# Designs tried in a protein design run: designed miniproteins, single chains, continued (5). Part 41

Each design is a single chain, and the fold is of that chain. pLDDT is the mean over its residues in the fold that is shown.

## One batch from the design tools (miniprotein)

Design m17408
Fold by ESMFold2-Fast:
Structure m17408 (fold): chain A 67 residues (1-67)
Amino acid sequence: VPEELLRQARELVDRYLPELPEAVRERIAKEAARIAAERGRSEVTLDDVAEATRRLGLGHPRLGLPR
């Protein structure tokens, strides 16, 4: 996974899911960055973070935040 995608994912997870333990936030960030990379994108989005939480079984309905 590109370092830039992982950095972006960590920033989004820290901003929108600060209540989660650091280890859990890191797992979500890595999965979100992986999803973006698999889909050929150069940018991580909140949709990638939401998909990562779903894949990890963490289902976070409040991640429907606008932009």
Scores: mean pLDDT 76

Design m17409
Fold by ESMFold2-Fast:
Parts: structure tokens; sequence; C-alpha cells
Structure m17409 (fold): chain A 60 residues (1-60)
């Protein structure tokens, strides 16, 4: 979905904060599946920091 794609681009650019923002945007729209997709996209790109920041958004 659009959040996972935004997260992938942010992770590729080394912008881990952008990954966290994508997760927050999905959660602000009550799209839990989209927020999980953000975490997976960051993990697939190898952005461990971005994935950790996104998981923190899901844990709130």
Amino acid sequence: GPYAEAARRAAEAGASAGVAMAAKEALDHNDWQGAEGVVRAAEEEGDRRGAALARRQLSK
C-alpha cells in the first residue's frame, strides 16, 4: 500500500525518521495493516533503525 511504498523509499534514502512518519500516518488513519506493512518494508530494505522506530509507533 502507499504507506509501505513511502517507507521503502525512505529506508532506501537512509531516512529512518521518514519510515517512522509513514507508520504514524497509517495509524492516524486506523490502518493497522498499513502500519505493519511499513515495518516489513523497512526490514526488507535492511533499515533496522527505521523498522525499530516504526515498531515503537505500533506499541503506543
Scores: mean pLDDT 81

Design m17410
Fold by ESMFold2-Fast:
Structure m17410 (fold): chain A 88 residues (1-88)
Amino acid sequence: STHSELFELMRKLEEALKKGDEETALEYAKKIAEMFHLPVAKAMSVFDEEELKKAIERSAEAIVEEAKKLLEEGVTMDEKGRLTKMKP
């Protein structure tokens, strides 16, 4: 399901950030962004492919920044996709 795919991508994104692999984290964030932007683009009678690509890239960068902030605040994602505070 879309929910299961999103959860797996979010978990892989967090794992990449914990390893300091920001490039891999950005790749997973782009896949997450595609899951949200592609259905909207398909529903539109007119869309610009370059604008869609730029929107995906902007969303992916925002996802990485949010994930970094959550990790810095001690928040992580558990195996069920729930946000929880890391053990001290």
Scores: mean pLDDT 73

Design m17411
Fold by ESMFold2-Fast:
Structure m17411 (fold): chain A 94 residues (1-94)
Amino acid sequence: AKELYKEGLKLYTEGKLEEAEKVFKKVIEEYPESREAAEAYAVLGHIYAIKGDYDKALEYYEKALKIYEKLKDKDGIKEVKEQIKKIEEAKKRS
């Protein structure tokens, strides 16, 4: 899980968003309840927010939030809730 997540993150930092998305989806498929899956969902949320697909971004952040809550990861919960709030506000912008 950790090594695969790191590969996805490397692709993301290199601007290879489509390749990063495929790797993060593989993390989620192979390790669905892991911390790395929660992190992968959060990055997917950010990728879709960049694309302007706020509904899909919210879906991915909500999936990340559910895993972080199950793991009792207070920092992950806080960060994802802040991102959800930002996306909800972005949807209201004209």
Scores: mean pLDDT 84

Design m17412
Fold by ESMFold2-Fast:
Structure m17412 (fold): chain A 93 residues (1-93)
Amino acid sequence: LEEELKALPEEEQRKKLEEWLIELAEWIGEQQLRYELRELSEEELAALEEEARRRLPVLELLQKHKDLLDQEATRKRLAALAAEVAARLAAAR
């Protein structure tokens, strides 16, 4: 994964990292929504912990390349995603 990323031009690396960042943020938002709506069983919490552990290498890679991700457009997209999760929580109440 990291060696494949390094073989790509900077522009392609940025796109790939942005996709992984957005995917991770979407996953986190979905789990937060389920948690606040009390939809997680004990079995699902255990599965969530295991899935989070599997995502640690991606998080580490994103942290290593944070300079490529520190862009206004990326920040706005993350803010929009957070606002969408908040709106879904409000609507579900």
Scores: mean pLDDT 73

Design m17413
Fold by ESMFold2-Fast:
Structure m17413 (fold): chain A 72 residues (1-72)
Amino acid sequence: MSLVSKRDLSALTGVSQPTLSRTLRRAGISLRDITDEDWPLLQALLELARVRKDRRRSEEMQRRIQRLLEAR
């Protein structure tokens, strides 16, 4: 069972649920199935949420998330 929902993550980061949902689906990450092994991916996702206003930084974070996912 997950400890974090999209609503909780949205409240924590100030990012809307639809934005988080799109980012998670694009990266292939499921909050309900996040484990300690997925923590680096979750950290990158939180950083993406913090820099959401900066398209360039958001794209860099999305690429980083994709690279971490590919490494699995």
Scores: mean pLDDT 63

Design m17414
Fold by ESMFold2-Fast:
Structure m17414 (fold): chain A 108 residues (1-108)
Amino acid sequence: DEELEQKREEEERLRELDERWERRLEEQRRRIERALEELRELVERGELTVEKVEELFGDVAAGVVEAARKPVEEGKYEEALRLAEREAEFFERLARGIEAAIELSKRL
Protein backbone atom coordinates (compact mmCIF):
# COMPACT_ATOMS: atom_id res chain seq x y z
CA ASP A 1 0.00 0.00 0.00
CA GLU A 2 1.64 3.16 -1.35
CA GLU A 3 -0.73 5.32 0.75
CA LEU A 4 0.53 3.72 4.01
CA GLU A 5 4.15 4.31 2.92
CA GLN A 6 3.41 7.96 2.05
CA LYS A 7 1.70 8.51 5.44
CA ARG A 8 4.69 6.96 7.25
CA GLU A 9 7.11 9.18 5.27
CA GLU A 10 5.02 12.30 6.08
CA GLU A 11 4.89 11.43 9.81
CA GLU A 12 8.67 10.82 9.79
CA ARG A 13 9.35 14.14 8.00
CA LEU A 14 7.15 16.06 10.48
CA ARG A 15 8.92 14.36 13.43
CA GLU A 16 12.33 15.24 11.94
CA LEU A 17 11.19 18.84 11.36
CA ASP A 18 9.98 19.12 15.00
CA GLU A 19 13.28 17.63 16.26
CA ARG A 20 15.28 20.08 14.08
CA TRP A 21 13.31 23.07 15.44
CA GLU A 22 13.71 21.87 19.04
CA ARG A 23 17.49 21.43 18.50
CA ARG A 24 17.80 24.85 16.79
CA LEU A 25 15.92 26.58 19.61
CA GLU A 26 18.07 24.87 22.27
CA GLU A 27 21.32 25.72 20.41
CA GLN A 28 20.17 29.33 19.93
CA ARG A 29 19.34 29.57 23.68
CA ARG A 30 22.82 28.30 24.59
CA ARG A 31 24.50 30.74 22.17
CA ILE A 32 22.49 33.71 23.52
CA GLU A 33 23.17 32.65 27.15
CA ARG A 34 26.94 32.42 26.52
CA ALA A 35 26.94 35.77 24.69
CA LEU A 36 25.07 37.44 27.60
CA GLU A 37 27.53 35.99 30.15
CA GLU A 38 30.50 37.36 28.15
CA LEU A 39 28.71 40.70 27.67
CA ARG A 40 28.16 41.01 31.46
CA GLU A 41 31.86 40.34 32.11
CA LEU A 42 32.89 42.98 29.53
CA VAL A 43 30.49 45.52 31.10
CA GLU A 44 31.89 44.78 34.60
CA ARG A 45 35.47 45.24 33.30
CA GLY A 46 34.62 48.42 31.35
CA GLU A 47 35.99 46.74 28.20
CA LEU A 48 32.81 46.77 26.08
CA THR A 49 33.22 47.94 22.46
CA VAL A 50 30.89 47.83 19.42
CA GLU A 51 33.31 45.30 17.83
CA LYS A 52 32.98 42.95 20.84
CA VAL A 53 29.16 43.20 20.75
CA GLU A 54 29.34 42.32 17.02
CA GLU A 55 31.60 39.32 17.79
CA LEU A 56 29.24 38.06 20.54
CA PHE A 57 25.85 38.69 18.88
CA GLY A 58 26.47 39.16 15.11
CA ASP A 59 25.68 35.53 14.22
CA VAL A 60 23.15 35.08 17.06
CA ALA A 61 21.05 38.26 17.22
CA ALA A 62 22.00 40.96 14.67
CA GLY A 63 19.23 43.21 16.10
CA VAL A 64 21.13 43.37 19.43
CA VAL A 65 24.26 44.65 17.63
CA GLU A 66 22.35 47.48 15.92
CA ALA A 67 20.36 48.42 19.08
CA ALA A 68 23.49 48.38 21.30
CA ARG A 69 25.78 50.34 18.89
CA LYS A 70 24.82 53.86 20.04
CA PRO A 71 24.68 53.11 23.82
CA VAL A 72 28.13 51.44 23.61
CA GLU A 73 29.61 54.37 21.61
CA GLU A 74 28.20 56.74 24.28
CA GLY A 75 29.68 54.63 27.13
CA LYS A 76 26.20 53.56 28.31
CA TYR A 77 27.21 49.94 28.91
CA GLU A 78 24.38 49.15 31.37
CA GLU A 79 21.83 50.32 28.74
CA ALA A 80 23.48 48.08 26.11
CA LEU A 81 23.27 45.12 28.53
CA ARG A 82 19.56 45.82 29.22
CA LEU A 83 18.82 45.92 25.46
CA ALA A 84 20.61 42.58 24.95
CA GLU A 85 18.70 41.03 27.90
CA ARG A 86 15.39 42.34 26.48
CA GLU A 87 16.15 40.71 23.10
CA ALA A 88 17.01 37.43 24.90
CA GLU A 89 13.67 37.61 26.79
CA PHE A 90 11.84 38.23 23.50
CA PHE A 91 13.55 35.19 21.92
CA GLU A 92 12.68 33.06 24.97
CA ARG A 93 8.98 34.02 24.66
CA LEU A 94 9.00 33.13 20.94
CA ALA A 95 10.88 29.86 21.63
CA ARG A 96 8.33 28.84 24.29
CA GLY A 97 5.51 29.57 21.81
CA ILE A 98 7.14 27.39 19.14
CA GLU A 99 7.79 24.58 21.67
CA ALA A 100 4.13 24.75 22.81
CA ALA A 101 2.99 24.49 19.16
CA ILE A 102 5.29 21.47 18.58
CA GLU A 103 3.93 19.75 21.73
CA LEU A 104 0.34 20.44 20.62
CA SER A 105 1.09 19.01 17.13
CA LYS A 106 2.44 15.77 18.71
CA ARG A 107 -1.01 15.24 20.32
CA LEU A 108 -2.79 15.36 16.93
Scores: mean pLDDT 79

Design m17415
Fold by ESMFold2-Fast:
Structure m17415 (fold): chain A 92 residues (1-92)
Amino acid sequence: SAADQELRDKLDQLERDLEGLERRVAEILATQPPEAARRFLEDTIRALQGEIVRLRQLQATITNPELQARIDALIARIEALIKRLEEALKRL
């Protein structure tokens, strides 16, 4: 359906945004002073936690098992990223 295709496109974009975010985190950790890096990581963790809540709400409204599985995989990827960012914060 058109709605399913729109959701696939949004999930594809979110996956690309996460790749860009991982590169941005590496850049911030390499170039910024520890205080600025800490603030960026804390804000990013908060934003990612909000994204998980949004994706869970979205998952509850869809019936397509392919899209439900994609959302589960994406949530797992975001949770893994949050854990990596929390470990990076401990090293600052």
Scores: mean pLDDT 90

Design m17416
Fold by ESMFold2-Fast:
Structure m17416 (fold): chain A 79 residues (1-79)
Amino acid sequence: DEIAARYRALAAQAQAQPDDLDLIIAAIEALLEGLGFLTPEIRAALRATAADEAALRAFIEAYLAATLPEMEARYAALE
């Protein structure tokens, strides 16, 4: 569970430095990569919003709203 281990390591670093947006973004990227949802476009969008917490929150909310139905469809299709 390589990606889960990477996410946990980054999340622990982000908890130690909660004002470090780069660590938080790195943890989110690792999680999305593990789920198979990280694309170059999504990575670029995350990095572009790094300087603006409100824009980053809006991006995450929009991304989750867009991907939840696809995640459910992927889960249903496993058999």
Scores: mean pLDDT 62

Design m17417
Fold by ESMFold2-Fast:
Structure m17417 (fold): chain A 114 residues (1-114)
Amino acid sequence: DEEKLREEARKLLEEIRRLLVEIEENKDTDPAKAEELRKEGLEKVEELAELLIKLDPEKEEEIKEFKELLKALFEGKIPDYAMELAKKAGIDVSREQIEKDVAELIERLRQKVA
């Protein structure tokens, strides 16, 4: 069952990454499509969090924080902690930069479940 959970988590991570890219591609040209993709992404984020908690229950709080990060991105928000880090570094926080950082986190989690 653990191998099945790892495979499901890997697929969800890839789907979430794809949805974030598609939302960026559609946000200006087809806002209605972008909104539907955001709803799909929110559902997949919840499924991913449940699978990750089953795989590593000791990391529940960290997984919840990651879930809130992904939810904020799909809701078109920049998480407060990312804004605080940007202020300290004097860096402009763009949605594109946050999405790249999330893609790296997704890649790191994918390697952990592989």
Scores: mean pLDDT 67

Design m17418
Fold by ESMFold2-Fast:
Structure m17418 (fold): chain A 78 residues (1-78)
Amino acid sequence: SGEEKLEKEFEELAKELIEAAKYDPREEVIEKKRKELEEFAEEVLKIYERVATPEKIEEFKKKVKEVLEEVDKILKEK
């Protein structure tokens, strides 16, 4: 389904950002990957606002927040 495809693409971007935070935390790399994730998340939310349930929109927003908080935690604890 379209939702499954968007979720997979988001999970791939999230994985890349988290791996960069753990293993290659250069400021330029983190900024670029964070921006890519945030821009993709905004596009997904635009689609979801038209076709997804309110519950699914809230779930996705929570997932985005959790990924960004995990990245910040990894970077702060180094």
Scores: mean pLDDT 82

Design m17419
Fold by ESMFold2-Fast:
Structure m17419 (fold): chain A 87 residues (1-87)
Amino acid sequence: GPANEKLEKLEKELKAQVALAQAATLYATGTPEHRKKADELLESVREDRPELVARIEALTDPEAQRALAEELVKEADKLKKEIEELK
């Protein structure tokens, strides 16, 4: 039904958002090991979120990288709450 369709859509969005938030957080640390892991996560969501992947990859300012990571984490938390309300 409509509630199940909304839940499935939000769960798909949450999966992509969590991967983006994790990748952005790792990317902001600036270590080679963390960047490699972040790149693997970004590739997993490139088809679903190509614009955000490009934005994360294009950022060179550490403060902007941290700010983006924080925003993506907040969005993931918001989606988790919305999913819980639909159960």
Scores: mean pLDDT 79

Design m17420
Fold by ESMFold2-Fast:
Order: structure tokens, then sequence, then C-alpha cells
Structure m17420 (fold): chain A 65 residues (1-65)
């Protein structure tokens, strides 16, 4: 798998930190977050696409919590 950029790692860290405030929502959204990370590691997503996807999932999880 391709190594993640520092920007991608920071985006993942922010998403995990935000979702950790809502454990039930975090569990429900964890597979979708992991799918985005896996696609980024496979080189299928740019840093911007990964960040946008993670931000959208965080917003959705926060709205659901």
Amino acid sequence: MRPLSDEQRRAIQRAVAAMSKHPEAAKAYAPRVQALVDRAEAGELSSAELAAGLEALVAEAEAAA
C-alpha cells in the first residue's frame, strides 16, 4: 500500500478525535471511515478527496449523535 501523506494523516487524526466524542456514532461510521482510509492507501483517493470524505462523515456522525 502507498504511504499516507502528512496531510492525510492529520485529516484522519482530526476525524478520529471528533468521532471519539460520540462513541455510538463512531462505531456506526467506523467502517465507512476505514473504507476511505483503505482507498487512500491504495492510491485511489487524493489528499483533498480523503479530507473531504472524512469531514463529510464527521459532520454526518455529529448530526446523528
Scores: mean pLDDT 76

Design m17421
Fold by ESMFold2-Fast:
Structure m17421 (fold): chain A 69 residues (1-69)
Amino acid sequence: MDKAIENLFNQFDVNGDGVITKEELAEVLRSMGYSDEVIQEKIDKYDVDGDGVITKEEFREVMRREGLS
């Protein structure tokens, strides 16, 4: 497992509850050079519950699809 993905998640998961917000995921994708339009498309695709939070497993899947696995 790539420690970079886990370290990145842990940096945003400051309270250690195993989730990050969609806003935090958007910041990660923006740092990777994605436009706001593309970020919204990706968040909508991965937000299956509409609850505004992303689990560690969902974050890992996003990063894997973006080529960071």
Scores: mean pLDDT 70

Design m17422
Fold by ESMFold2-Fast:
Structure m17422 (fold): chain A 97 residues (1-97)
Amino acid sequence: NEDLRRALEADIEAGLELLRIGVLRAISRSDPVKREALDAALAANEEKIRRAEELINEGNKLIDAGKDYGEAAKLYEEAARLYAEVAREVERAVEEA
């Protein structure tokens, strides 16, 4: 099923963007200025993170129901886009700190 494959690929992409944020958190752990900048950037993007989580949850419901895999793919792709935007902003904040 091509739509299922597309959904899985998009879910993986969203996970990679979350991993990128995790790496930025790790490198900021020992630097109070970078940690404060990272926490502020995450707080500023709280609504985008919440929306991305909602999109992942809705996509997961479709996968669990065994239907509408093309719609699940679109939901995961939008979540990946939002996490990518958050990751870019967090990266910029940490680099400028």
Scores: mean pLDDT 89

Design m17423
Fold by ESMFold2-Fast:
Structure m17423 (fold): chain A 89 residues (1-89)
Amino acid sequence: MKELEEAEERYEKALEELEKALEELKKLGKTETAEKLEEEYSKALNPLLAKIAEAKRNGDIEAATEYFEKATEVAEEFKEEAEKAIKEA
């Protein structure tokens, strides 16, 4: 249970950092790039969030933790892409 809570916290932090990078891109006039990245990460994260919800319903704490870890990786990858786009702006 504690591992699941820690994984969820890491995911929330990674998502917050991604959102901040996307907002910075919008401030630089790269609105279309930011919107495209928002659409793409949402498509990648939504299935993982659905799997987390299902794992929690089934009491599969291990699976829920693994899906949060995968969601964190997705958020971190899109954050890196957003930060690269910021540097290229």
Scores: mean pLDDT 84

Design m17424
Fold by ESMFold2-Fast:
Structure m17424 (fold): chain A 100 residues (1-100)
Amino acid sequence: SEKSEIITKFADIVHEVLNEISSKITDEEILDRVREVAEKAAVEGIKALEEGKSFREAREVFLKVVREEIAKETDEELREYLREFEERLERRLEELEKEL
């Protein structure tokens, strides 16, 4: 279905960006935390799409979760990786929205 295709494309972008950021991280604790934030945000974004919200609304839900997790974070290195993840993901999801 069209909805399943959109969900797959959304998940693929999240996975691609996460892999790009993860490849730079040598600290296992930081890596695990970045993965945890990405998974939490992906679950909420995909849930929004499954509930019939627009791609734009799902993107905003995803970015809100990431931003809330960044705000709670006290480790500066982890915060920098999460911000890079947020910036790359926002850009790629905006590019995908233009193709839909």
Scores: mean pLDDT 86

Design m17425
Fold by ESMFold2-Fast:
Structure m17425 (fold): chain A 83 residues (1-83)
Amino acid sequence: MDLSPEEQALVDIVEELSKEKGKPAELSEVIERAEEWLRKRYPDASDVEITSRLVGLILRLMGEDKLESSVDEKGKPVIKVVP
């Protein structure tokens, strides 16, 4: 089905970063903010578990055409929310 609470939180993070910067969110900034959110939600989870969960969420949202990745003019990975 459509977005889980975790998937919606990740989409919201990407949108908030894009609004703050007025440009597509840098993937590194999305990862940092999403890892902080996941650590607060799962305080007993290991670093490997947090990273695996985040990677799974990103790949799932890209596969569902909810997020897209591209590269900016300087070669930095960026991420966007698909309408």
Scores: mean pLDDT 80

Design m17426
Fold by ESMFold2-Fast:
Structure m17426 (fold): chain A 61 residues (1-61)
Amino acid sequence: EEERRKAATERLLSRYGPEFDEEVREGVKALIDAVNKVFADKVSPEENEAWKKRMLENLEK
């Protein structure tokens, strides 16, 4: 289930991230941080950090 939520977030940011308004973008960054913290105990630290970096890059492009 958590892996599914992670994949869904990734897909949305890949498609719509660059078009987000500044306020929405800040909200999404906070969500990425929250998800990253939740998964810190469930995936390897390397995988978790790589995911966070990828999400932030998709948001910024």
Scores: mean pLDDT 70

Design m17427
Fold by ESMFold2-Fast:
Structure m17427 (fold): chain A 100 residues (1-100)
Amino acid sequence: MALSAEELGKLLVRPNEKLREILEKVGLTEETLTVGEVLLGVEQWLVKENLIDEEKGGNIYDISDTELGEILEVDYVDRDKLMEIAEKIIENGAEIVEEP
């Protein structure tokens, strides 16, 4: 089902236990969050953990040896393109909840 980036960002989700542990480290302790709030938390966590790949340049973060990398099943995240991981968060890291 093709959702716009705006619609996808507003989708309410319940993070699984592993993703919730990551989000709690950046102060997101709610049981349900929008995908946009989860992406903001992921961005803050990437910066806090200092995972930037200086050799790749730009805002590329190496998550291959992290719990987030295990959840998303990806090795790298581009902070300028966080919407590209939104579907992986929905598939592997959270349950879709339209209403709590």
Scores: mean pLDDT 78

Design m17428
Fold by ESMFold2-Fast:
Structure m17428 (fold): chain A 102 residues (1-102)
Amino acid sequence: GAAFAALPPELQEEAARAINKVASVITDTSPEARALLGEAVALIMGAAFAKAGVSQEDRDAYLARLTPAQRAAFERGYQLAKEGKSLDEIAEEAIKRVKEAL
């Protein structure tokens, strides 16, 4: 969506790889699995926004589209990136959480 386009091309590629990595381990098509994928996407986008230095306006526009659980995941990803975690490390954490929850 428009929020993904706010990222520089290098971070778009990195975020897409991280998202695809999480999506590739989700074989369950249940509403629960879809909700967990949505949270994982929000987590990765939060981290990408922190690394890109995305404007408050673009960040607020993205957050307005998220569920409360997805907003919490976004903020977690944002903080992990500020703490120096890579998008790949954050994707691995998301994969672990998905596998534990399903």
Scores: mean pLDDT 80

Design m17429
Fold by ESMFold2-Fast:
Structure m17429 (fold): chain A 82 residues (1-82)
Amino acid sequence: KEEYAKRFLEGLRAAAEGDPDVNLAAMKKAGESGYWDTLAVAGGAAIAEEEKKRNPELTDEEVEKLQEKIREELRENYRKYL
């Protein structure tokens, strides 16, 4: 539980290596403006695509449900890491 949210946020922190304080401030601002939901949708799609590559037997419906689950975890948990 919350594993996808942790994976996504650690990826964002790794990308923020040049200026982590600025990126954390931007992420907090994104949460306030509702932009976090857009990021959660994109992150869910990317992670679900990775899972489909690891298990090609997943149907498109299963991948879509996985995207929804990942998006929900990202939406609920971003504040725990920022």
Scores: mean pLDDT 65

Design m17430
Fold by ESMFold2-Fast:
Structure m17430 (fold): chain A 72 residues (1-72)
Amino acid sequence: SHMEELEKRKEEAYEEGKRLGLSEPSEERLKEVEREIKELEELAKLSNNQGWVEELEVKRAYLEGYKEGIKA
């Protein structure tokens, strides 16, 4: 289902973020992802496009994983 596909994408993004945060911590990458999230937040607010809302959720999962990887 669409919900299961989105949850899988979010889980994969979190795991990838965590892996990269642990192996390749970067302040530049962290800032880049935060900028991309802000851009997606603006697009989601203006258009109510479900695709941008889903991309936002996936990017947020990646960022949370990346932050956890850096902490580990």
Scores: mean pLDDT 84

Design m17431
Fold by ESMFold2-Fast:
Structure m17431 (fold): chain A 80 residues (1-80)
Amino acid sequence: MDSAAKAREIAEEWIKLVEEGKYDEAIKVAEKKASEITGKPVSFSGKPTETEMEAARVALKHALKGDYAAGQAAGEAVLA
């Protein structure tokens, strides 16, 4: 579906923002994506840590290549 391609673009934008250290902008992109998926306003309770953002970035980067297992393992390794 067209929505899948748009979700991929949002994910790639989010990854780039985290890589650039634009933490607040990355959170806003994630909240917007979550709001679009759930159909209602979403706001995170507290800011994710830099470590959590980095873990999500690594996991999502692998997921975009279709390697969900490697993405999960890499994300968990960053959080350990």
Scores: mean pLDDT 70

Design m17432
Fold by ESMFold2-Fast:
Structure m17432 (fold): chain A 92 residues (1-92)
Amino acid sequence: EEEAVVQAVLAWHRRHADADGRVAAATAKEFLTRVLGLQYPHLTEEQREGIADTLIETYAPDGWLSAAQVAEIARLLAKGGVTLEQVLAAMG
């Protein structure tokens, strides 16, 4: 399932990427917060935002995420138990 999660998150990235193939950290944070809300509904909103902020600071310190950086985040999410269904739900 890891590869299915990675491919779904990359499809989300393609939808939101600019002409240079990058997604803004703010856009990624909104998506990550939705995914984390589905995987960790027992955590507070503040705790989920803290996790999203840590991921963004680690992979996008300049405020932008390439496809490669998004794929690494997706692999971590899958390793943490995030499912394809949760990613698709977070995409709307």
Scores: mean pLDDT 83

Design m17433
Fold by ESMFold2-Fast:
Structure m17433 (fold): chain A 83 residues (1-83)
Amino acid sequence: SIREELIRQLERQRAGAEEMAAAFADDPEKVAQAREDAKIVDDVIYVLKNYDKADEILEQLSKTNPKGAAAAREALEYLKAQE
């Protein structure tokens, strides 16, 4: 499914963020940015894997990680646009 393909793409993106954090381990600002990016990707993956509860998860994320919530909403709109 398109959703499963998107999840696989995001899991690869998350792995890239972890590699970036490792590559710049001596630079705390770059490590912090890579961790923030990884957290956003994790939040999107979590919403997509729990599609039936997406609205509940998005409401909670909007309060705790607004950037993650915004990225997850964009991913859901992307899936709607595909079919």
Scores: mean pLDDT 81

Design m17434
Fold by ESMFold2-Fast:
Structure m17434 (fold): chain A 65 residues (1-65)
Amino acid sequence: MSQLEEAVKKARDAVREAIERGEPAVIELDNLTPEQAQAVYDAAVEEAERLGAKVSITIKRKKKK
């Protein structure tokens, strides 16, 4: 699985869990390009909208390499 595919799956899972708990969604991303990070954020927002929930989504990205 590519880094992007893994990150998107992680983001969707995090959003779903956050909505079930009524908490903000926090998604940690490592070694992703800005474009990939944006795609992950967009996927997380779309998942929240599909579930009809308003949730705060936060992306934490490491920029070490």
Scores: mean pLDDT 75

Design m17435
Fold by ESMFold2-Fast:
Structure m17435 (fold): chain A 63 residues (1-63)
Amino acid sequence: GMTELSRFIEELSKKYGVPKSRLEGGLALYVTGVIRTQAELARLLGIPRSSVSRLVRLHRKEN
């Protein structure tokens, strides 16, 4: 089945109208240090900071 991270990305995509590729790309930019803060990532993606915090936690849990 899909990972918890993959399911959460799908949920955010549907809820906020953000393409999955943009959520995945934004997360990658944060993990690689191009985006320095979760606040900047939240602004880039147009989603709440609490959702970004959960995205980052799920990524770390699975890697």
Scores: mean pLDDT 86

Design m17436
Fold by ESMFold2-Fast:
Structure m17436 (fold): chain A 107 residues (1-107)
Amino acid sequence: SEIDLLEEAKKIVEEAIKLLRDLMNGKITPDEAIEKLKEYVEKLEKLKPNLSPEAQRIIDTVIEMLKDLIEKLEKGELTPFDIYRYILGLEAAKNYLEELIKKLKEE
């Protein structure tokens, strides 16, 4: 169902948020973060075609955020504040996915 796909997408976003917090706290390396972020992009791109157009737009926003983050990590161009801004953006996307799931459940 679309609800199951959106819940999986939300889980991926939550994992990305956790990864970025671990990166900010020096618990993982930038190279480890890049590897995991690339996996998250691939998983989201595979889910996207089976979603409604509205859900696809939300997922496209997440994919573009993660791709931009990967590029900046590869260049070493991120401050802790920059990482925090990405965390906030991903939290906002997670909240939109939660609201979309609730609407589909008629909540």
Scores: mean pLDDT 88

Design m17437
Fold by ESMFold2-Fast:
Structure m17437 (fold): chain A 81 residues (1-81)
Amino acid sequence: SALEEERERLVESFRRYLLQLREHLASQGFSEAQIREVLENAARWFIAEVRREMERRGVPEEEIERTIRDLEEALAEVLAE
């Protein structure tokens, strides 16, 4: 579905953004702990914005929860690397 494709693109863009942010911070000499904190904070703001936008558009709660879980899983994968 169009909504499922939108979710997949959103999760991929989010993952790429976090990986680029991690690489940038590492290149600037930030510690692993500092990088983790920045990524978690950036992700928290992004996920909150996604939920608010989806709720505003009247997206079903089931789809919102699925999207947020996929974003949280992408964050966990990036942090585990």
Scores: mean pLDDT 87

Design m17438
Fold by ESMFold2-Fast:
Structure m17438 (fold): chain A 79 residues (1-79)
Amino acid sequence: MSDSQIMAQMDQLQARIDAQMARPIDQIDTAAIDAMDADFTAIRAQAANSTNPAVRRRLFDIDVDLGVLHIRAAVQNRF
C-alpha cells in the first residue's frame, strides 16, 4: 500500500479517536475503542516496511492517543 493511502487511513482513524476524545468520560464507547485498536493493528501491518518519517510519526501519535482513550475508558469502568 502507498504511503498516501496509509496516511489517508490514519487520518480517518484519527477523526474517530478525536470524536471519542470529545465525549464526556461517562459516554466513551469501549466497543468503538476496541474496533479502532483492530483497525490500527491492520494499518501498522500495512506500514511495517515504510521508512517515511511522517508515516512513522503518525503511527506513534495514534498509538499514544489510543493509549489515552484506554486509560479514560478504564477510569469510567471503575465506577
Scores: mean pLDDT 81

Design m17439
Fold by ESMFold2-Fast:
Structure m17439 (fold): chain A 104 residues (1-104)
Amino acid sequence: SPQLQEMLERLYQTLEEVLEEARRMVENNITDPLKISILKLKLVGAVEDALLLARQAGNEEAAEEIKKMTRELNRQLSVASLEEQYELIKEFAEKVREIAEEVV
């Protein structure tokens, strides 16, 4: 599907930006709460795009997995240190990308 492929490419670009920023922040031990907040907002947009992609592909199981992972991430972030929050966001973004690639 050309539409699903286009959606995947847009999602890939957004997740790649999130992954590269989070990786750089972890590698350089940057714990700026404003930068973390901006990264979280970008991640919310990527999650919404991933859910739309899964639904358009007719894969409800992938959509449910993404929702479940998002709930768990929010729980972990609420008790995590600033350093741990960057690593959690990175791992989550990598997993969302993996699921999205398998759906298309």
Scores: mean pLDDT 81

Design m17440
Fold by ESMFold2-Fast:
Structure m17440 (fold): chain A 66 residues (1-66)
Amino acid sequence: SELLEEAKRLSEIEKKYYEEKFGKKYKETLLAILKETGEVLSVTQAEALKEYRGEEYEIVPASSLD
């Protein structure tokens, strides 16, 4: 879905930013699934929603959502 592709894209940008800034390589893109809605988000977006709205999420490898 479009939302899944956007979440993957944001997660890859986050990893690339950290890799460029800190020189670390990341082997796998991780995504978050909201447990109540099934919506796929970047981990950072899901953490914000948990903090502000109390929504629970599960972290999964992006490859598992293809």
Scores: mean pLDDT 71

Design m17441
Fold by ESMFold2-Fast:
Structure m17441 (fold): chain A 76 residues (1-76)
Amino acid sequence: AMEADRARYRAIAAEIEELIQRLTPEQRQQLLAFVRELEAEVRAEMAKDPDNEQLYRDLLLRAAERILARVRELLA
């Protein structure tokens, strides 16, 4: 399970890095705004159970997936 989750996270991160290079400056600003909102959402959820490592890992993977989806949407 951990090996598969790590591989998925790495694959998502690599794709995000490649796709970001294709964004315009305006699209990068929109992505930064999205990431900031997502960071606030993750912090709010972690505040409910700050020592829950499983929750933290799940939130990070979900955040990465949402960032990838947003980058793809901006490039569409």
Scores: mean pLDDT 81

